# Designed miniproteins, single chains, continued (2): the designs that were tried, part 9

Each design is a single chain, and the fold is of that chain. pLDDT is the mean over its residues in the fold that is shown.

## One batch from the design tools (miniprotein)

Design m4284
Fold by ESMFold2-Fast:
Structure m4284 (fold): chain A 76 residues (1-76)
Amino acid sequence: PTVVEDFVVEGAPTREELERLLRDLRRRGEAAAKEVLGTDLEISDARGFTELPSPDPSGAPPLVRVTVTLRYDVAP
């Protein structure tokens, strides 16, 4: 079985900040899976980004809405 979770981040995050967030979310997901199932689990596939910029005609920095999808597999 596969578990999927979505997280939304707003602001102007860099690619490095998004990668760090994804890594933290993966670690959190693995910990939660171990707690529920009592087994050691690793994430087999965890990627998904969607960006929705908010344009500002005054030239202010755009607000970026990013959705991070975390997916991990559980052993049968």
Scores: mean pLDDT 55

Design m4285
Fold by ESMFold2-Fast:
Structure m4285 (fold): chain A 89 residues (1-89)
Amino acid sequence: MEEAEEVLREAARLESEREGIPFEEALREIREAYEKHPDKEAFLELLKLMIEFEKELKEWLETESEEEVRKKVEEYRKKYSEKVKALIE
């Protein structure tokens, strides 16, 4: 499905930037994880949460103070953890 492929590519782009690895390598790793995942819908939802976090982080880094960014990152990680647990127990 085209929507799933776009989510995988966006996640791979962000992973490539974060880990300092080539985009093609990040994309291969994410596609392999997706293919091996027992619940592909849950995997895509987890990737969407990661993409949302990275976009929020980029905006915060451009508009907020270092202290405020740190606070927002901590709050987001807490919420992300709760959402992940809801999807996988």
Scores: mean pLDDT 74

Design m4286
Fold by ESMFold2-Fast:
Structure m4286 (fold): chain A 87 residues (1-87)
Amino acid sequence: RVEEIEEALRLLEEGREEEAEEFLQKAYEEGLKEAFEAAQERLAADPSTPLEELPEPIRLLLEAARLYVQEKEPERAIRLAAKGIAE
């Protein structure tokens, strides 16, 4: 799952954007979606919890999922997910 994000980043750096997006989609379905849903459940249970109190890797992965699903910006989503994994 982490490996899919790393492959997506490599493909993006090589200019293979379409293939990078396919790997991002796979990573989202297999891992990022679960992380996103868990974070939403936590925020629903305590909506006063600031996002800044979440560890940086988790914040970057949540922002990556948002960019992919809501903003439809797969390139930015891949880059932020890679940062979250590296942290």
Scores: mean pLDDT 65

Design m4287
Fold by ESMFold2-Fast:
Structure m4287 (fold): chain A 80 residues (1-80)
Amino acid sequence: SKEEILKVFKELIDGIAALRPEDKDLLDMYRKFLENEKDEEKVFQLAEAILDFLSLAYKDDPEVQALIEEAKKRLEEIKK
């Protein structure tokens, strides 16, 4: 559901912001992109796209990569 996707994403964004507080404003912008999307199917597609972007942006950050990988696994379980 959209609610489960938003919960996973909020936990991911909060986790990254705790490790990298300098990125908080940028991360909050990605959260708002998802919250403003009303179509549940598009929310899922947007969440996957943002996760792929964050994975690239934090490619050399193993702590953040671990959080992203966990979020990706949780989204795949929601998709099933």
Scores: mean pLDDT 81

Design m4288
Fold by ESMFold2-Fast:
Order: C-alpha cells, then structure tokens, then sequence
Structure m4288 (fold): chain A 64 residues (1-64)
C-alpha cells in the first residue's frame, strides 16, 4: 500500500538524517530533509499521527 511505501521512505529518511548529523550538517539542511520527508508522506496519504511520530524521531536525532 501507499502507507507501507511511506513508512519505508520514513525509515530511509531517519537513516539519512542520522548520517547527516554525524557528518555535521547545519540545522537548516537537516530541517530541509525533515520537510521533504513530511511532504512525501502527505502525498502518499500517511496518517497525521504516523507523520508526527516520524517527525518526533527526526527532531530527537537533530537535537542530539
């Protein structure tokens, strides 16, 4: 389903954001990655509750 695809994309974005944080990318670049993930998830029809869970995980990584 499109929701399964959205979750797979979310997991890939979480992996990518960890890599970018480790490499010392600026906050603005990290926020752009987060925005791209949210936009794709919305287009694929992922529920807002699930989108919020992925954004929370992203924010925890960005703030680490």
Amino acid sequence: SNQDIAREIGDDYIKKIRELVEKGYPRSSLENVKKSMVDIMKQLGLDQEDIDEYTKRMDEIIES
Scores: mean pLDDT 87

Design m4289
Fold by ESMFold2-Fast:
Structure m4289 (fold): chain A 88 residues (1-88)
Amino acid sequence: SELRVLKRLLEAIENAPDGVITRAQAEAILRVDPELGQKVLDYLKEKNVSSVPIEEAAKAIGVSPETLRAAVDRAYEALKKEVEELEK
């Protein structure tokens, strides 16, 4: 079920530690900003880690930490709305 997959992703994002970017957050960004999300996922894969500090990821992919934080916030809100729409 699509809803179950998205709910697990949402829970993983909600449980993410402060100041890091996780695979779940990167996957959510991929849904709203495919190029940015893919760059974050590729960096996590290259490092063979599930999370890195936001400042490290931002520097590696050539954006500001503020841009990456804003993308996480936008992705989270979009995912929440999608989950709410699928709950009937």
Scores: mean pLDDT 84

Design m4290
Fold by ESMFold2-Fast:
Structure m4290 (fold): chain A 73 residues (1-73)
Amino acid sequence: MTNMEILKKMRDELKKKGKFDEAKKLEEMIKQVEELGRQAAQALEQGDTQRAQQLLQQSQKLLDQGIKHAKKS
């Protein structure tokens, strides 16, 4: 299971527990991660591998932060 799949699963569990505000925060983080992924894909298509790597590293940091947030909620 990827960190993204874990984060989405944690969002769904928070919704089941009625913690909608916490679930919404995770959903916003998920959207940011997906946007960084789209930007990284575009950078790769343009041959900018360095930019793509930086965007993917930012995405991974957000995933780690989201998982930590979900564990506290």
Scores: mean pLDDT 81

Design m4291
Fold by ESMFold2-Fast:
Structure m4291 (fold): chain A 94 residues (1-94)
Amino acid sequence: LPSKEEALESLLKGLDTLLASLEKNKASPEERKEAIRTFLRIAAQELLEHLSPEEALEVMEAVAEYVYEKYPDDEEIKKIVDEVYEEFKRKLEA
């Protein structure tokens, strides 16, 4: 099973690859938002198959921090990552 660090690295690489693909394929703003949201939701769920809830939440928090640092001018992706993080956190706390 991947470590927490390996899971984070893989997820960040996947996100960057997705964003590059969406740009190359001229995805509409709606298609871009849906693709990013779906990717992050699936990634968060997959983390729970290999990591504890606490470790999975830490990885998702690190993903949010990465987005805020690397894409500071992209308000849309920051909003999506915050929404997915809060949804994930609520599911783990409920």
Scores: mean pLDDT 84

Design m4292
Fold by ESMFold2-Fast:
Structure m4292 (fold): chain A 111 residues (1-111)
Amino acid sequence: SSTVQKALEAGKEASALAAAALQAADDAIRLARQASSSMSPSETEEVIRRLRELKRRAEEILEQTGRLQAEVEAGTDPEGSLQQLVALKEEAEEILLEVERIRDEIQDILS
């Protein structure tokens, strides 16, 4: 059905965005450690803590997306799964943007 196709597409996009957010968060954590000499210890710890929280949420989105994709393939509530997968995609996109914002702030400190 078109709903199943849309749900699987949303799931693919959510997984891609969440995976990108994980990679971006790891890169940003590495940069924050490099910038530690230009920040206070408490500022460095807070930045890394926030990035780890964003990374953890991206990991949770990947797990939830995989579960919902399996439910769609099994024919279980494709409309409800579509709504959840679209919401997870939007959340993954917001996480990626926040990680990139933090990374840009760290990069400015290193410049």
Scores: mean pLDDT 89

Design m4293
Fold by ESMFold2-Fast:
Structure m4293 (fold): chain A 83 residues (1-83)
Amino acid sequence: DKVKERILKEADAIEKEDPSLRGYVEEVKRLIDEGRYEEAIDLVMALNTLAVLRKNPNASPEQIEAARQELDRLVEEARKRLE
């Protein structure tokens, strides 16, 4: 499955470059294991946004925090759907 392989490749690249994001990468992998590919795509996109902002020396703390809050919102929404 090209979609699954692409998501996992992107998630692994992010974790390797920024190990502090490991928890989010594990959440992406959990969604993939559950067959929840659309939610995994949304989460990887938000994770990529946060990772890019964390590498940008011109990014404000407010921009980084907003990206983190969006990522956390997606994680909580995905978890809420299990109940």
Scores: mean pLDDT 82

Design m4294
Fold by ESMFold2-Fast:
Parts: C-alpha cells; sequence; structure tokens
Structure m4294 (fold): chain A 67 residues (1-67)
C-alpha cells in the first residue's frame, strides 16, 4: 500500500532540502569566516549526522504508527 511509502518519500525529500539549504549556509559562513577545510568538513559532518538521525527517527515513528 502506497501511503506509507509516499509519506516516507516526503520525509526524505524534506530532509534532503533541509540538508542542502543548511549545507549551503554552512559553506557560506565558512567562507565568510575563513574556516579551514577541516573545520568546514567537521561542520558538514555534524549537520549530516543530525539530519540523518532526525530523519531516521521520523521514519521509525511513522512505521510504528502504521503497525
Amino acid sequence: MERLEQQIKAIERFAFRKLMHNMHDIIDKGKREKWSQEELDAAIEQLAQKVSEETAREVKELERAAE
């Protein structure tokens, strides 16, 4: 049944847009403040982990509600 899959895809698309927007902001801030490559990489990694954890939690809650 497509409803759960469509809702998961919507969560994933929203998460991707959020990640891309925040990544762009981090890159712009890093350039403005002249961060090292290591600092920029660390900030991007933290963002990716946070978005991944939030997305996984949302998907898991949705799956639990469907059962």
Scores: mean pLDDT 79

Design m4295
Fold by ESMFold2-Fast:
Structure m4295 (fold): chain A 85 residues (1-85)
Amino acid sequence: MEAKKEEEERRKKAEVLAGTGAGLLIVGKIYGDKELIELGEEYLKKARELGMSEEEIEKVLKEIEKAVKENLSETEPTPISVLKA
């Protein structure tokens, strides 16, 4: 038995950390919240330490960034939208 259970647990934790970290980083940048940015970066580093590759982390970051931007673009009540009508 070669720690296969630990590897599976690490992968699950890394995936959650990567998703959470990406979300915190992106939201923190949008709101200018330095604390959220710092937390997001720490979570992403932890995800990498737990077995996420740089490519997997980058993929998660891009997916979360796109989802957040799409959500903001659809739901943001911008006064400028009234002028563009």
Scores: mean pLDDT 71

Design m4296
Fold by ESMFold2-Fast:
Structure m4296 (fold): chain A 107 residues (1-107)
Amino acid sequence: SLTGEELFLLGQIYKQRALEALRAGDVETAKEHLKKAAYYFWEAAKLFPEDSTGRKLALQELQRVQEALRALEAGDVERARALLEEPAPAQPVAIDPASLEEPEKPE
């Protein structure tokens, strides 16, 4: 099973993929990637200890991608991009994305 840090990194990867999809004008692909990002941030938050920095950061990123998804559902692509382009909080542990195994799709 993946660690909380690995799940947090997967959330960040899917958040970045959503931003790239928006830059390409593909709103539906961006929504799919944001749903995956939300899933991974929520799973990461559950694995981090209560009151940990990792849990706080995962919940903050979850709120951000959920707000971006709502903006896209409302047709506000510019707000969604702005939310996704905000600086990400520092990771609790630095992990090389190339070493990360991606699980099956959450849906």
Scores: mean pLDDT 81

Design m4297
Fold by ESMFold2-Fast:
Structure m4297 (fold): chain A 73 residues (1-73)
Amino acid sequence: SNVQQAQQLLQQGIDAFKAGDYETARQYADQAAQLGQDNPQIQARALALRGVAYGEMGDDERAAELFREAART
């Protein structure tokens, strides 16, 4: 299912983030958000992962936007 695929992509994104591959983590989060677009919990997790990845890449403004969006989801 799209939810199971999105959860797998989120896990791959988390693993990439832990490895210091922030751009790969962002890409997996983006893919998970696309597949899980109708699932608020998947959307919130994907937004949060994108937020921490952008923060580590030095884009604090984008990170703040994404964390605010995740909190509203």
Scores: mean pLDDT 87

Design m4298
Fold by ESMFold2-Fast:
Structure m4298 (fold): chain A 99 residues (1-99)
Amino acid sequence: SAPVKVTEEQVEEARRIIEEVKKKYPGDWNKIVEALREYLESLKDEKRREQLAQLLQIYLTREAIAEIKKKNPNLSAEEQEEIAAVERRIAEAEAQMRA
């Protein structure tokens, strides 16, 4: 599916939310995911919820990749290529959303 369009203010909002949740639950991935889900469920505007959900999914995926790399320093070349493909896909999605 095509990414939804977002404002620069929504990009900054999503970045702040991720950083605040990471500070509140440092190293607790499950609690970070739960807190973000609860935040999205609190939003009454469907379009804003969809926009922030897609941005948060992108940022959450980047955080997950960073954690995988940190915990697994000896990734194979094949695993590194798979991660790079995901990173490229989410970067392209973010660029489309911000265009």
Scores: mean pLDDT 83

Design m4299
Fold by ESMFold2-Fast:
Structure m4299 (fold): chain A 69 residues (1-69)
Amino acid sequence: DAALDAVNEAVAEGFRKASQVLPKEEANRIAIRAANAGLDAIDAGKTPEEVKRVVEEEMQRELERLLAA
């Protein structure tokens, strides 16, 4: 499943980066939110490339929000 693989790949990479600057619990929380955004994109019929971008953008938005707070 190329779209699900895209979610898993992007979430794993995002979690790795977030875990370098955030506590484990916060990194897990944003990873779950990004994964849900990716799954919603799959349900909306987006391509694996679009799904990966959605997950990456959600991880980045959440990370920026937490670091700015």
Scores: mean pLDDT 83

Design m4300
Fold by ESMFold2-Fast:
Structure m4300 (fold): chain A 114 residues (1-114)
Amino acid sequence: SLAEEAARAVATDEKERKALFYMNEAVSLITAGADPEKVAEAVRKAVEYAPSDELKRTIVAAVLGAIGARRGLSDEDFEAMLEIAKRITSPEEAAEVVRDALEGKDPREILEKL
């Protein structure tokens, strides 16, 4: 029914809003130099709420991009960070790669473990 379709659309929009909220929280925490576990938890929640694999990948790419910028990574290393994001759809995997990136691990080493 139209009511069921409208309810599904609203539920999807609310999940997307929550996903983007937690993505923005993660980026803000990275900028503030906050505890890596708080960043990882925010990313885990963002990916959990994301209603599509495309949005999950976009969130991980945005967060890893923010970490890469803070670390002053080269264009090649930044490209490796974006490649990591393409392989992540699990909240738990997203949290783990974000922890590794914040610990200063080589993006290529993170990618090889996936």
Scores: mean pLDDT 85

Design m4301
Fold by ESMFold2-Fast:
Structure m4301 (fold): chain A 91 residues (1-91)
Amino acid sequence: SGDELVKKIEELARETEPSPEDMAAVEGELEAVREILENPPKTVREQTIAQFVLMAAGTLLVLVARKQGKEELAEEINKLFKELYKYFNSL
């Protein structure tokens, strides 16, 4: 499920041992993703906005992991975001 994917992404992000400031940013992006899961897009405009939210979240979490020198965790986070994209496309 989408919620299980987000939870696993959050757990991997914590494993990168980010600074408190970077973790707050990660939590903010994941909250935006959860809001889209609760209110799935219905129009092309809403789908476009959802795609940008997923892109922003994925980019930020991968960059945080790489900043911490955790490249393998960055790759796993990116892989889970690809699964999350598939989940949204199946709605």
Scores: mean pLDDT 84

Design m4302
Fold by ESMFold2-Fast:
Structure m4302 (fold): chain A 95 residues (1-95)
Amino acid sequence: DLKKKLLELGKELSKQDQSGESDEDSYLVLEALKAIVLASKGIVTEELALESVNTQLSKLGLKANSLLEAVDIIRKNLDLLKGDALKEAIKLALS
C-alpha cells in the first residue's frame, strides 16, 4: 500500500516542471519523503518516520497522522518540489 502510493507519487512528480531552482521548502518536502521511503523499506519504524515527517511538514504549516496521509499531503503540494530536490524525490519515490 505505502509502496504503491510512493510509486504513484513518483509518476506524478516526474510530470512536473524540472526547470526550477530548489528552495528551503523543496528540501523540507524531500527530507519528509526520505523518511517515508526508509519506512517503506523497513529501515526505520513507521512511528519514527512519521515523527521525522511531521518535523519537516510543521515548518510548512502541515501535519500528517499517518505515512499514507503524508504521501497524499506531498501529492497536494507538488509545486513545492523544484530543481535538484524534485529530481532526487522522483528517484526516491520510484525506488
Scores: mean pLDDT 86

Design m4303
Fold by ESMFold2-Fast:
Structure m4303 (fold): chain A 100 residues (1-100)
Amino acid sequence: MERERLLEEARRYAEEAARLAAEGEQLALHYARLGDLEKAAAIRAEKAPELKELAERANRLLEELEPEDRREVEERAAEAAREVREEVERRFEAEEAAAR
C-alpha cells in the first residue's frame, strides 16, 4: 500500500510538472515565432517557480522508487508532455489560420 501510494504520487507530480513545462514552452515558442519575445520571456518567468517546486517534489518521490518504477513514471511523464505539446500546437494552428 505505501509503495503503491508513493508510485501514484510520483506519477501525479511528474506528469503535472511535465505537462506544465510542455505547455509553458509551447506557449513561449508560439509568441516568440510571432516576434513577441517579451511575452515569451514573461511566460517562462511566470511558470519557472511552479515548475521548480513540482520538479523538486517529483524528484524526491522518484528517489524513493525502484529503478523500474522510476522509468515507468518518467515514460508516462514524457508521454503527457508530448500530448500537451501536440494539443497546444493544434490550437495555435487553428488560431493562426483564423488570423491569417
Scores: mean pLDDT 81

Design m4304
Fold by ESMFold2-Fast:
Structure m4304 (fold): chain A 78 residues (1-78)
Amino acid sequence: SDERARQLLEQARRHLEQAQEALRQGDYRSAREHAEQAIRLTDEAIDLATDPELREEARRLRAEAQRVLGQALRGLQA
C-alpha cells in the first residue's frame, strides 16, 4: 500500500540521516549498517508503492543511500 510505502520511506530517511552523521564522525561501521537498512526499506517501499511518483521518490532515496554506503565502504578500506 502507498500508506505503508510512505512509512517505510520515513524510516529510510531516518536511517540515511544516521548514516550521514556516522560518516561525519568517521564511524564507517555504523554508517554502513544504517545505509544498508535504508536500502532495504526503500526496496520494500518500491515493491509496495502503486503511485509512480512515490516509487520514483523511493528510487531516488535508494540511490542516495547507495552513495552513502559506497563512502562508508571506502572508509572501512582506508
Scores: mean pLDDT 89

Design m4305
Fold by ESMFold2-Fast:
Structure m4305 (fold): chain A 84 residues (1-84)
Amino acid sequence: SKEEIIKELEELKRELQELRNAGKLTKEKVLEIAERVVELDKEAFPEREEQLEKALEQIKKLSAEDAAVAVLAHIDELIKRLKE
């Protein structure tokens, strides 16, 4: 359900923020979270698949910190879209 997707997104956001605040952020962990966020976005909005795959490839080119910022912004936008 959309409510279950929102809950998982909020949990992923919390995990990413906690890792970032603790100085434990790694590129591998950010990409793992990014891939899960994209998977949830595709589940909710299958028509966005091509756009999301391109976005994920751009995130892969960023530093761990910049990727984390991009993923956090994506989570916030996706939660907002799901609540519409």
Scores: mean pLDDT 88

Design m4306
Fold by ESMFold2-Fast:
Structure m4306 (fold): chain A 91 residues (1-91)
Amino acid sequence: MEVEISVEIRNLGPDRTEIILRFESPDGPTVIRYIFERLPDGTWKLTVESRDVHDTSWQLLDETTLTEEQAQQVLDNLLKSSEKYDTTYYE
């Protein structure tokens, strides 16, 4: 089953970036949000949350701490993947 995917990229300053993936399916849309936040020690906190069409709030899927190099690699991979989909960029 093919799912239609759209991507929203939000740059909320030098220490925070959000990437929102919307999956459209016959059963309804599912949204996944990736939140990258820089910590005072120079590491990055990655929070992954989801919301289905019937959810009124975000559900926490995962939370991990990454090195700056690991966070950049994950972000770069998501940005490269987003070029294949309908992508909206906000600064």
Scores: mean pLDDT 75

Design m4307
Fold by ESMFold2-Fast:
Structure m4307 (fold): chain A 72 residues (1-72)
Amino acid sequence: SAAQREREAELVAQIEATLAYLEANELPEADLQRLLAALPGLIEQARAAGAEAAVAALERLEAFLRERLAAR
Protein backbone atom coordinates (compact mmCIF):
# COMPACT_ATOMS: atom_id res chain seq x y z
CA SER A 1 0.00 0.00 0.00
CA ALA A 2 1.01 3.64 -0.42
CA ALA A 3 0.74 4.19 3.34
CA GLN A 4 3.06 1.24 4.02
CA ARG A 5 5.67 2.49 1.49
CA GLU A 6 5.44 6.00 3.00
CA ARG A 7 5.98 4.69 6.55
CA GLU A 8 8.93 2.56 5.37
CA ALA A 9 10.54 5.57 3.63
CA GLU A 10 9.98 7.70 6.76
CA LEU A 11 11.54 5.01 8.97
CA VAL A 12 14.61 4.73 6.69
CA ALA A 13 15.01 8.53 6.73
CA GLN A 14 14.83 8.57 10.56
CA ILE A 15 17.43 5.77 10.84
CA GLU A 16 19.76 7.55 8.38
CA ALA A 17 19.36 10.85 10.29
CA THR A 18 20.20 9.03 13.55
CA LEU A 19 23.32 7.50 11.98
CA ALA A 20 24.46 10.89 10.62
CA TYR A 21 23.96 12.46 14.05
CA LEU A 22 25.94 9.69 15.78
CA GLU A 23 28.78 10.00 13.23
CA ALA A 24 29.07 13.73 14.08
CA ASN A 25 28.44 13.55 17.85
CA GLU A 26 29.90 11.63 20.79
CA LEU A 27 27.23 10.06 23.01
CA PRO A 28 27.76 8.48 26.46
CA GLU A 29 28.57 4.76 26.35
CA ALA A 30 25.35 3.95 28.25
CA ASP A 31 23.28 5.68 25.52
CA LEU A 32 25.11 3.77 22.76
CA GLN A 33 24.53 0.50 24.66
CA ARG A 34 20.79 1.25 25.04
CA LEU A 35 20.49 1.97 21.29
CA LEU A 36 22.39 -1.22 20.40
CA ALA A 37 20.19 -3.30 22.76
CA ALA A 38 17.02 -2.07 21.00
CA LEU A 39 18.23 -2.83 17.45
CA PRO A 40 17.79 -6.66 17.27
CA GLY A 41 14.07 -6.26 18.07
CA LEU A 42 13.66 -3.43 15.55
CA ILE A 43 15.51 -5.42 12.86
CA GLU A 44 13.26 -8.46 13.48
CA GLN A 45 10.11 -6.28 13.27
CA ALA A 46 11.33 -4.66 10.02
CA ARG A 47 12.22 -8.07 8.55
CA ALA A 48 8.80 -9.51 9.49
CA ALA A 49 7.16 -6.50 7.77
CA GLY A 50 9.25 -7.03 4.59
CA ALA A 51 10.85 -3.59 5.01
CA GLU A 52 14.17 -4.58 3.40
CA ALA A 53 15.52 -1.01 3.13
CA ALA A 54 14.79 -0.45 6.83
CA VAL A 55 16.53 -3.74 7.72
CA ALA A 56 19.62 -2.65 5.76
CA ALA A 57 19.63 0.80 7.43
CA LEU A 58 19.21 -0.71 10.92
CA GLU A 59 22.01 -3.25 10.29
CA ARG A 60 24.29 -0.37 9.21
CA LEU A 61 23.40 1.49 12.44
CA GLU A 62 24.08 -1.70 14.48
CA ALA A 63 27.51 -2.13 12.84
CA PHE A 64 28.35 1.53 13.56
CA LEU A 65 27.37 1.22 17.24
CA ARG A 66 29.35 -2.02 17.67
CA GLU A 67 32.42 -0.35 16.12
CA ARG A 68 32.10 2.72 18.40
CA LEU A 69 31.75 0.59 21.54
CA ALA A 70 34.68 -1.68 20.53
CA ALA A 71 36.93 1.40 20.08
CA ARG A 72 36.45 2.48 23.75
Scores: mean pLDDT 85

Design m4308
Fold by ESMFold2-Fast:
Structure m4308 (fold): chain A 107 residues (1-107)
Amino acid sequence: KEELIDKALEHMKRANEAYDKGNYVEAAIHALEAAIYFMKAGDKEGAIRALQAAVRFLEKALEKNPDNEYIKKALEYARKALQAVREGNFDEAIEYAKKAIEYVKKA
């Protein structure tokens, strides 16, 4: 569990570094990866913060490329993952976060 939290925190650090450079797609991928590690560790609060960051980063990516359907789908799945975590449905949230990563990597 501690190893999973360390991986999540490392991904969040990389997400914030990418965001500061304007690399919103890269930032979103790292935030979504962090959320998956927090969820696997059972850290609901960490998962919520990581998914909120992922949503924000995807919204910024979409502002730069408003017609990108892959970013739109990634944002939709990231929001579904956040809702599932809030409801305590970690397995469902992990699957939605994975879908968000699949779509954002195609962007």
Scores: mean pLDDT 90

Design m4309
Fold by ESMFold2-Fast:
Structure m4309 (fold): chain A 50 residues (1-50)
Amino acid sequence: MVFQERLFIGDGRTYKGEIVSVNDDHITIRDENGNEHILPKRFLEKVGDL
């Protein structure tokens, strides 16, 4: 599958951006403002695709 712009986190938050990198423990995304967010996989409920 192809990742779209949206990434979900298990605490009910939704992040928008593209995936920059994926580790065993974390996903890094870059939002539309150019900010990078590091999200722990253990708290993710939904990911479009890795």
Scores: mean pLDDT 61

Design m4310
Fold by ESMFold2-Fast:
Structure m4310 (fold): chain A 112 residues (1-112)
Amino acid sequence: KIEEAKKYLIEAVENLILALSAIDAGRPEEAQEYLKKAIENAKKSIELGKDDPYLVEAAKNIIEVAKNLPKVTDPEKLAALRDYLAEMGVAIRNGDFKKATEYAKKAAEAAK
């Protein structure tokens, strides 16, 4: 189940990156659809990966980023979010859920 949880967590991060791109393009409706998919995939990752506390915490922080992202208007915060989500994606693909959680927490802080 951990490989399936990892797949859904990757899809959640990819949808957040797509949401950021849609925001940059001035497409808020498209961004909202990507944010919805990010939350759905993160929730599925929690269900499948519940035995890994780092994966669960990373996914919970992804949900927080997705909920707060529509309120983020600061270009510096949006740039930081893009960098943290990219690093998080790399960490997840490498199976380093502890590092993924560190970047997820940084992303959640940047989205406040």
Scores: mean pLDDT 87

Design m4311
Fold by ESMFold2-Fast:
Structure m4311 (fold): chain A 101 residues (1-101)
Amino acid sequence: MIYKLNPLLTEVLGVDEGTLKDILRRLAERLTGEAIPEEYSSEEIMALLLQALQDAGRFDPEDGSIVDLSGTLLEELLGVSRLDLSDGSVFQDMFNRNLTR
C-alpha cells in the first residue's frame, strides 16, 4: 500500500477490526508520544499515524509517495505479537506440506 494500512496484514494476522484498531492506537501513541482515546475511529487513528509519519519525513501527502507503513507496523507487531507472526508462517508451511488433501 502507498499511504494506507495494508489490508493483507489484517487477513494474514487473522485479526478483527477492533484488534487492528488497538494495534494502530498503540503505534500512534508510540510515534506521537501522546495518549490516543479508544473512542477514536480507525480512520481517525490512521490520520494521526499518517500525520506523525509526515512529521518524521516518512510520508509525503502532496506526492502520495510510497510509505512503508507495513515496516513500521511490523516493528510494533514484532515487539507485541511476534508469536502470532511466527505461528502464521508455521501454519502456512504445514498447509503446504499437506497439499495432497
Scores: mean pLDDT 52

Design m4312
Fold by ESMFold2-Fast:
Structure m4312 (fold): chain A 67 residues (1-67)
Amino acid sequence: NSRYVANLLANTSSNNITTYLRNGNNDKAQNTRNNSVNSLNTGRDVGALTPDDANNAINTINNTYDN
């Protein structure tokens, strides 16, 4: 299930990003965002994830990082 996989990655990554940012670990937060977004982009591009599922997950991760 594309939606399940995308949401699982978004939730896990967002939790890790929030923890890293709260602790002042900006490098780990940025690396977690970049790696997760790259994985979702790859999944979309190879057809393993739907564009909507991947893009919604990417938006969740980026919004978490930018707040």
Scores: mean pLDDT 87

Design m4313
Fold by ESMFold2-Fast:
Structure m4313 (fold): chain A 65 residues (1-65)
Amino acid sequence: MAQRYQEAAQQVMAVATAAGNVVKSIEGDSITIELKEVTPEALAAAQQARDIAEAAGMTLTVEAA
């Protein structure tokens, strides 16, 4: 369980960072991503990150800065 979450968290971080989003916190099976600016690219990356997290059984929260 824990190893599966860590792998998904790393992938979510990579996707978020590539689009300029910020990973605000990681707590167990919960990840919070903050959108620095609300752009179509940032929103698409946030959706992709959410899909990755959900597939791994994690919760992803997306916040606007």
Scores: mean pLDDT 77

Design m4314
Fold by ESMFold2-Fast:
Structure m4314 (fold): chain A 58 residues (1-58)
Amino acid sequence: HATLILTLPDGKIYKTTVPLSYAKEIIEEAKKKGAVITKDGPTTTITLPTGTKLTINY
């Protein structure tokens, strides 16, 4: 399982736990939307063009 943290442009934060397979699907979908993917150790950060930020921690 991985921890998913969703940060909206207005500063609103949601936190949940997802299966590793679903985390991979989120990353692939975000790439299709033109997101910037940054990997730092066990943490993957996804920044969408809208300013929404997703952080996945394994």
Scores: mean pLDDT 81

Design m4315
Fold by ESMFold2-Fast:
Structure m4315 (fold): chain A 71 residues (1-71)
Amino acid sequence: MVSREEAEASVEEVRALLEELERTATESKNVAKRVGAVLRVVGAAVDAWLAGMEEEAEELMELARELLKKS
């Protein structure tokens, strides 16, 4: 399974991606780009759950739902 350190790195990478996506949301009209970001966030959330980082996994899933609503 994914190590806790690897899961933490994935979570940080995904949080940075979400911040970048929100910053460029008005520039990005590509639905596929937003869907790709959602899938990456969900992957990081799964990794976080597997590593026992339940709170961060739940936060990421909430952010993924918000991204999908804006698609």
Scores: mean pLDDT 71

Design m4316
Fold by ESMFold2-Fast:
Structure m4316 (fold): chain A 100 residues (1-100)
Amino acid sequence: SIEDILKAALVHAMELAEQNPELSPEEKEELVRRLAEVMKEVLDELKKQGKENDLEAAKELFERKMNELIEEEKNPVEKEIIRQTLEYALELIEKEKKKR
């Protein structure tokens, strides 16, 4: 369910972007596209390592890649959406850990 966690985080990012009047439709689409690409890279890397179900490996890799995206982003509104998307994904990972 790491894929399900990342999909839920992407939906959350889409909702945050859509409800923000400061972002153009083009900026919203580009932000969602960048987040989806990071999530794909995380899933692909975990699969390469045989860690598809390793919540700690997923957390570490996703946090690293999302922090890189936050540092690269110059738009403060988009930066905040990326940060909140990361925080939401980390909350979902901690909830999943408690079920196991």
Scores: mean pLDDT 86

Design m4317
Fold by ESMFold2-Fast:
Structure m4317 (fold): chain A 66 residues (1-66)
Amino acid sequence: SFKSITWESMLESLKEYKETKVLTKDAELAIMAVKMRYMREKKDTNLSEEELVEKAIEYVKELMKK
């Protein structure tokens, strides 16, 4: 069995990671998705952890609109 991942759960996990520094699978998946997107778009991937988390939050919010 596995837990269902929702966009809301991913957003909450990313915000919690900023405060606690405890990396959940939901937060890790969102951060990896942003890194892969930047690599695909040939953008600079040398972002700080803080910048990556903020970009992941933006990405999840964007997906929640669709």
Scores: mean pLDDT 70

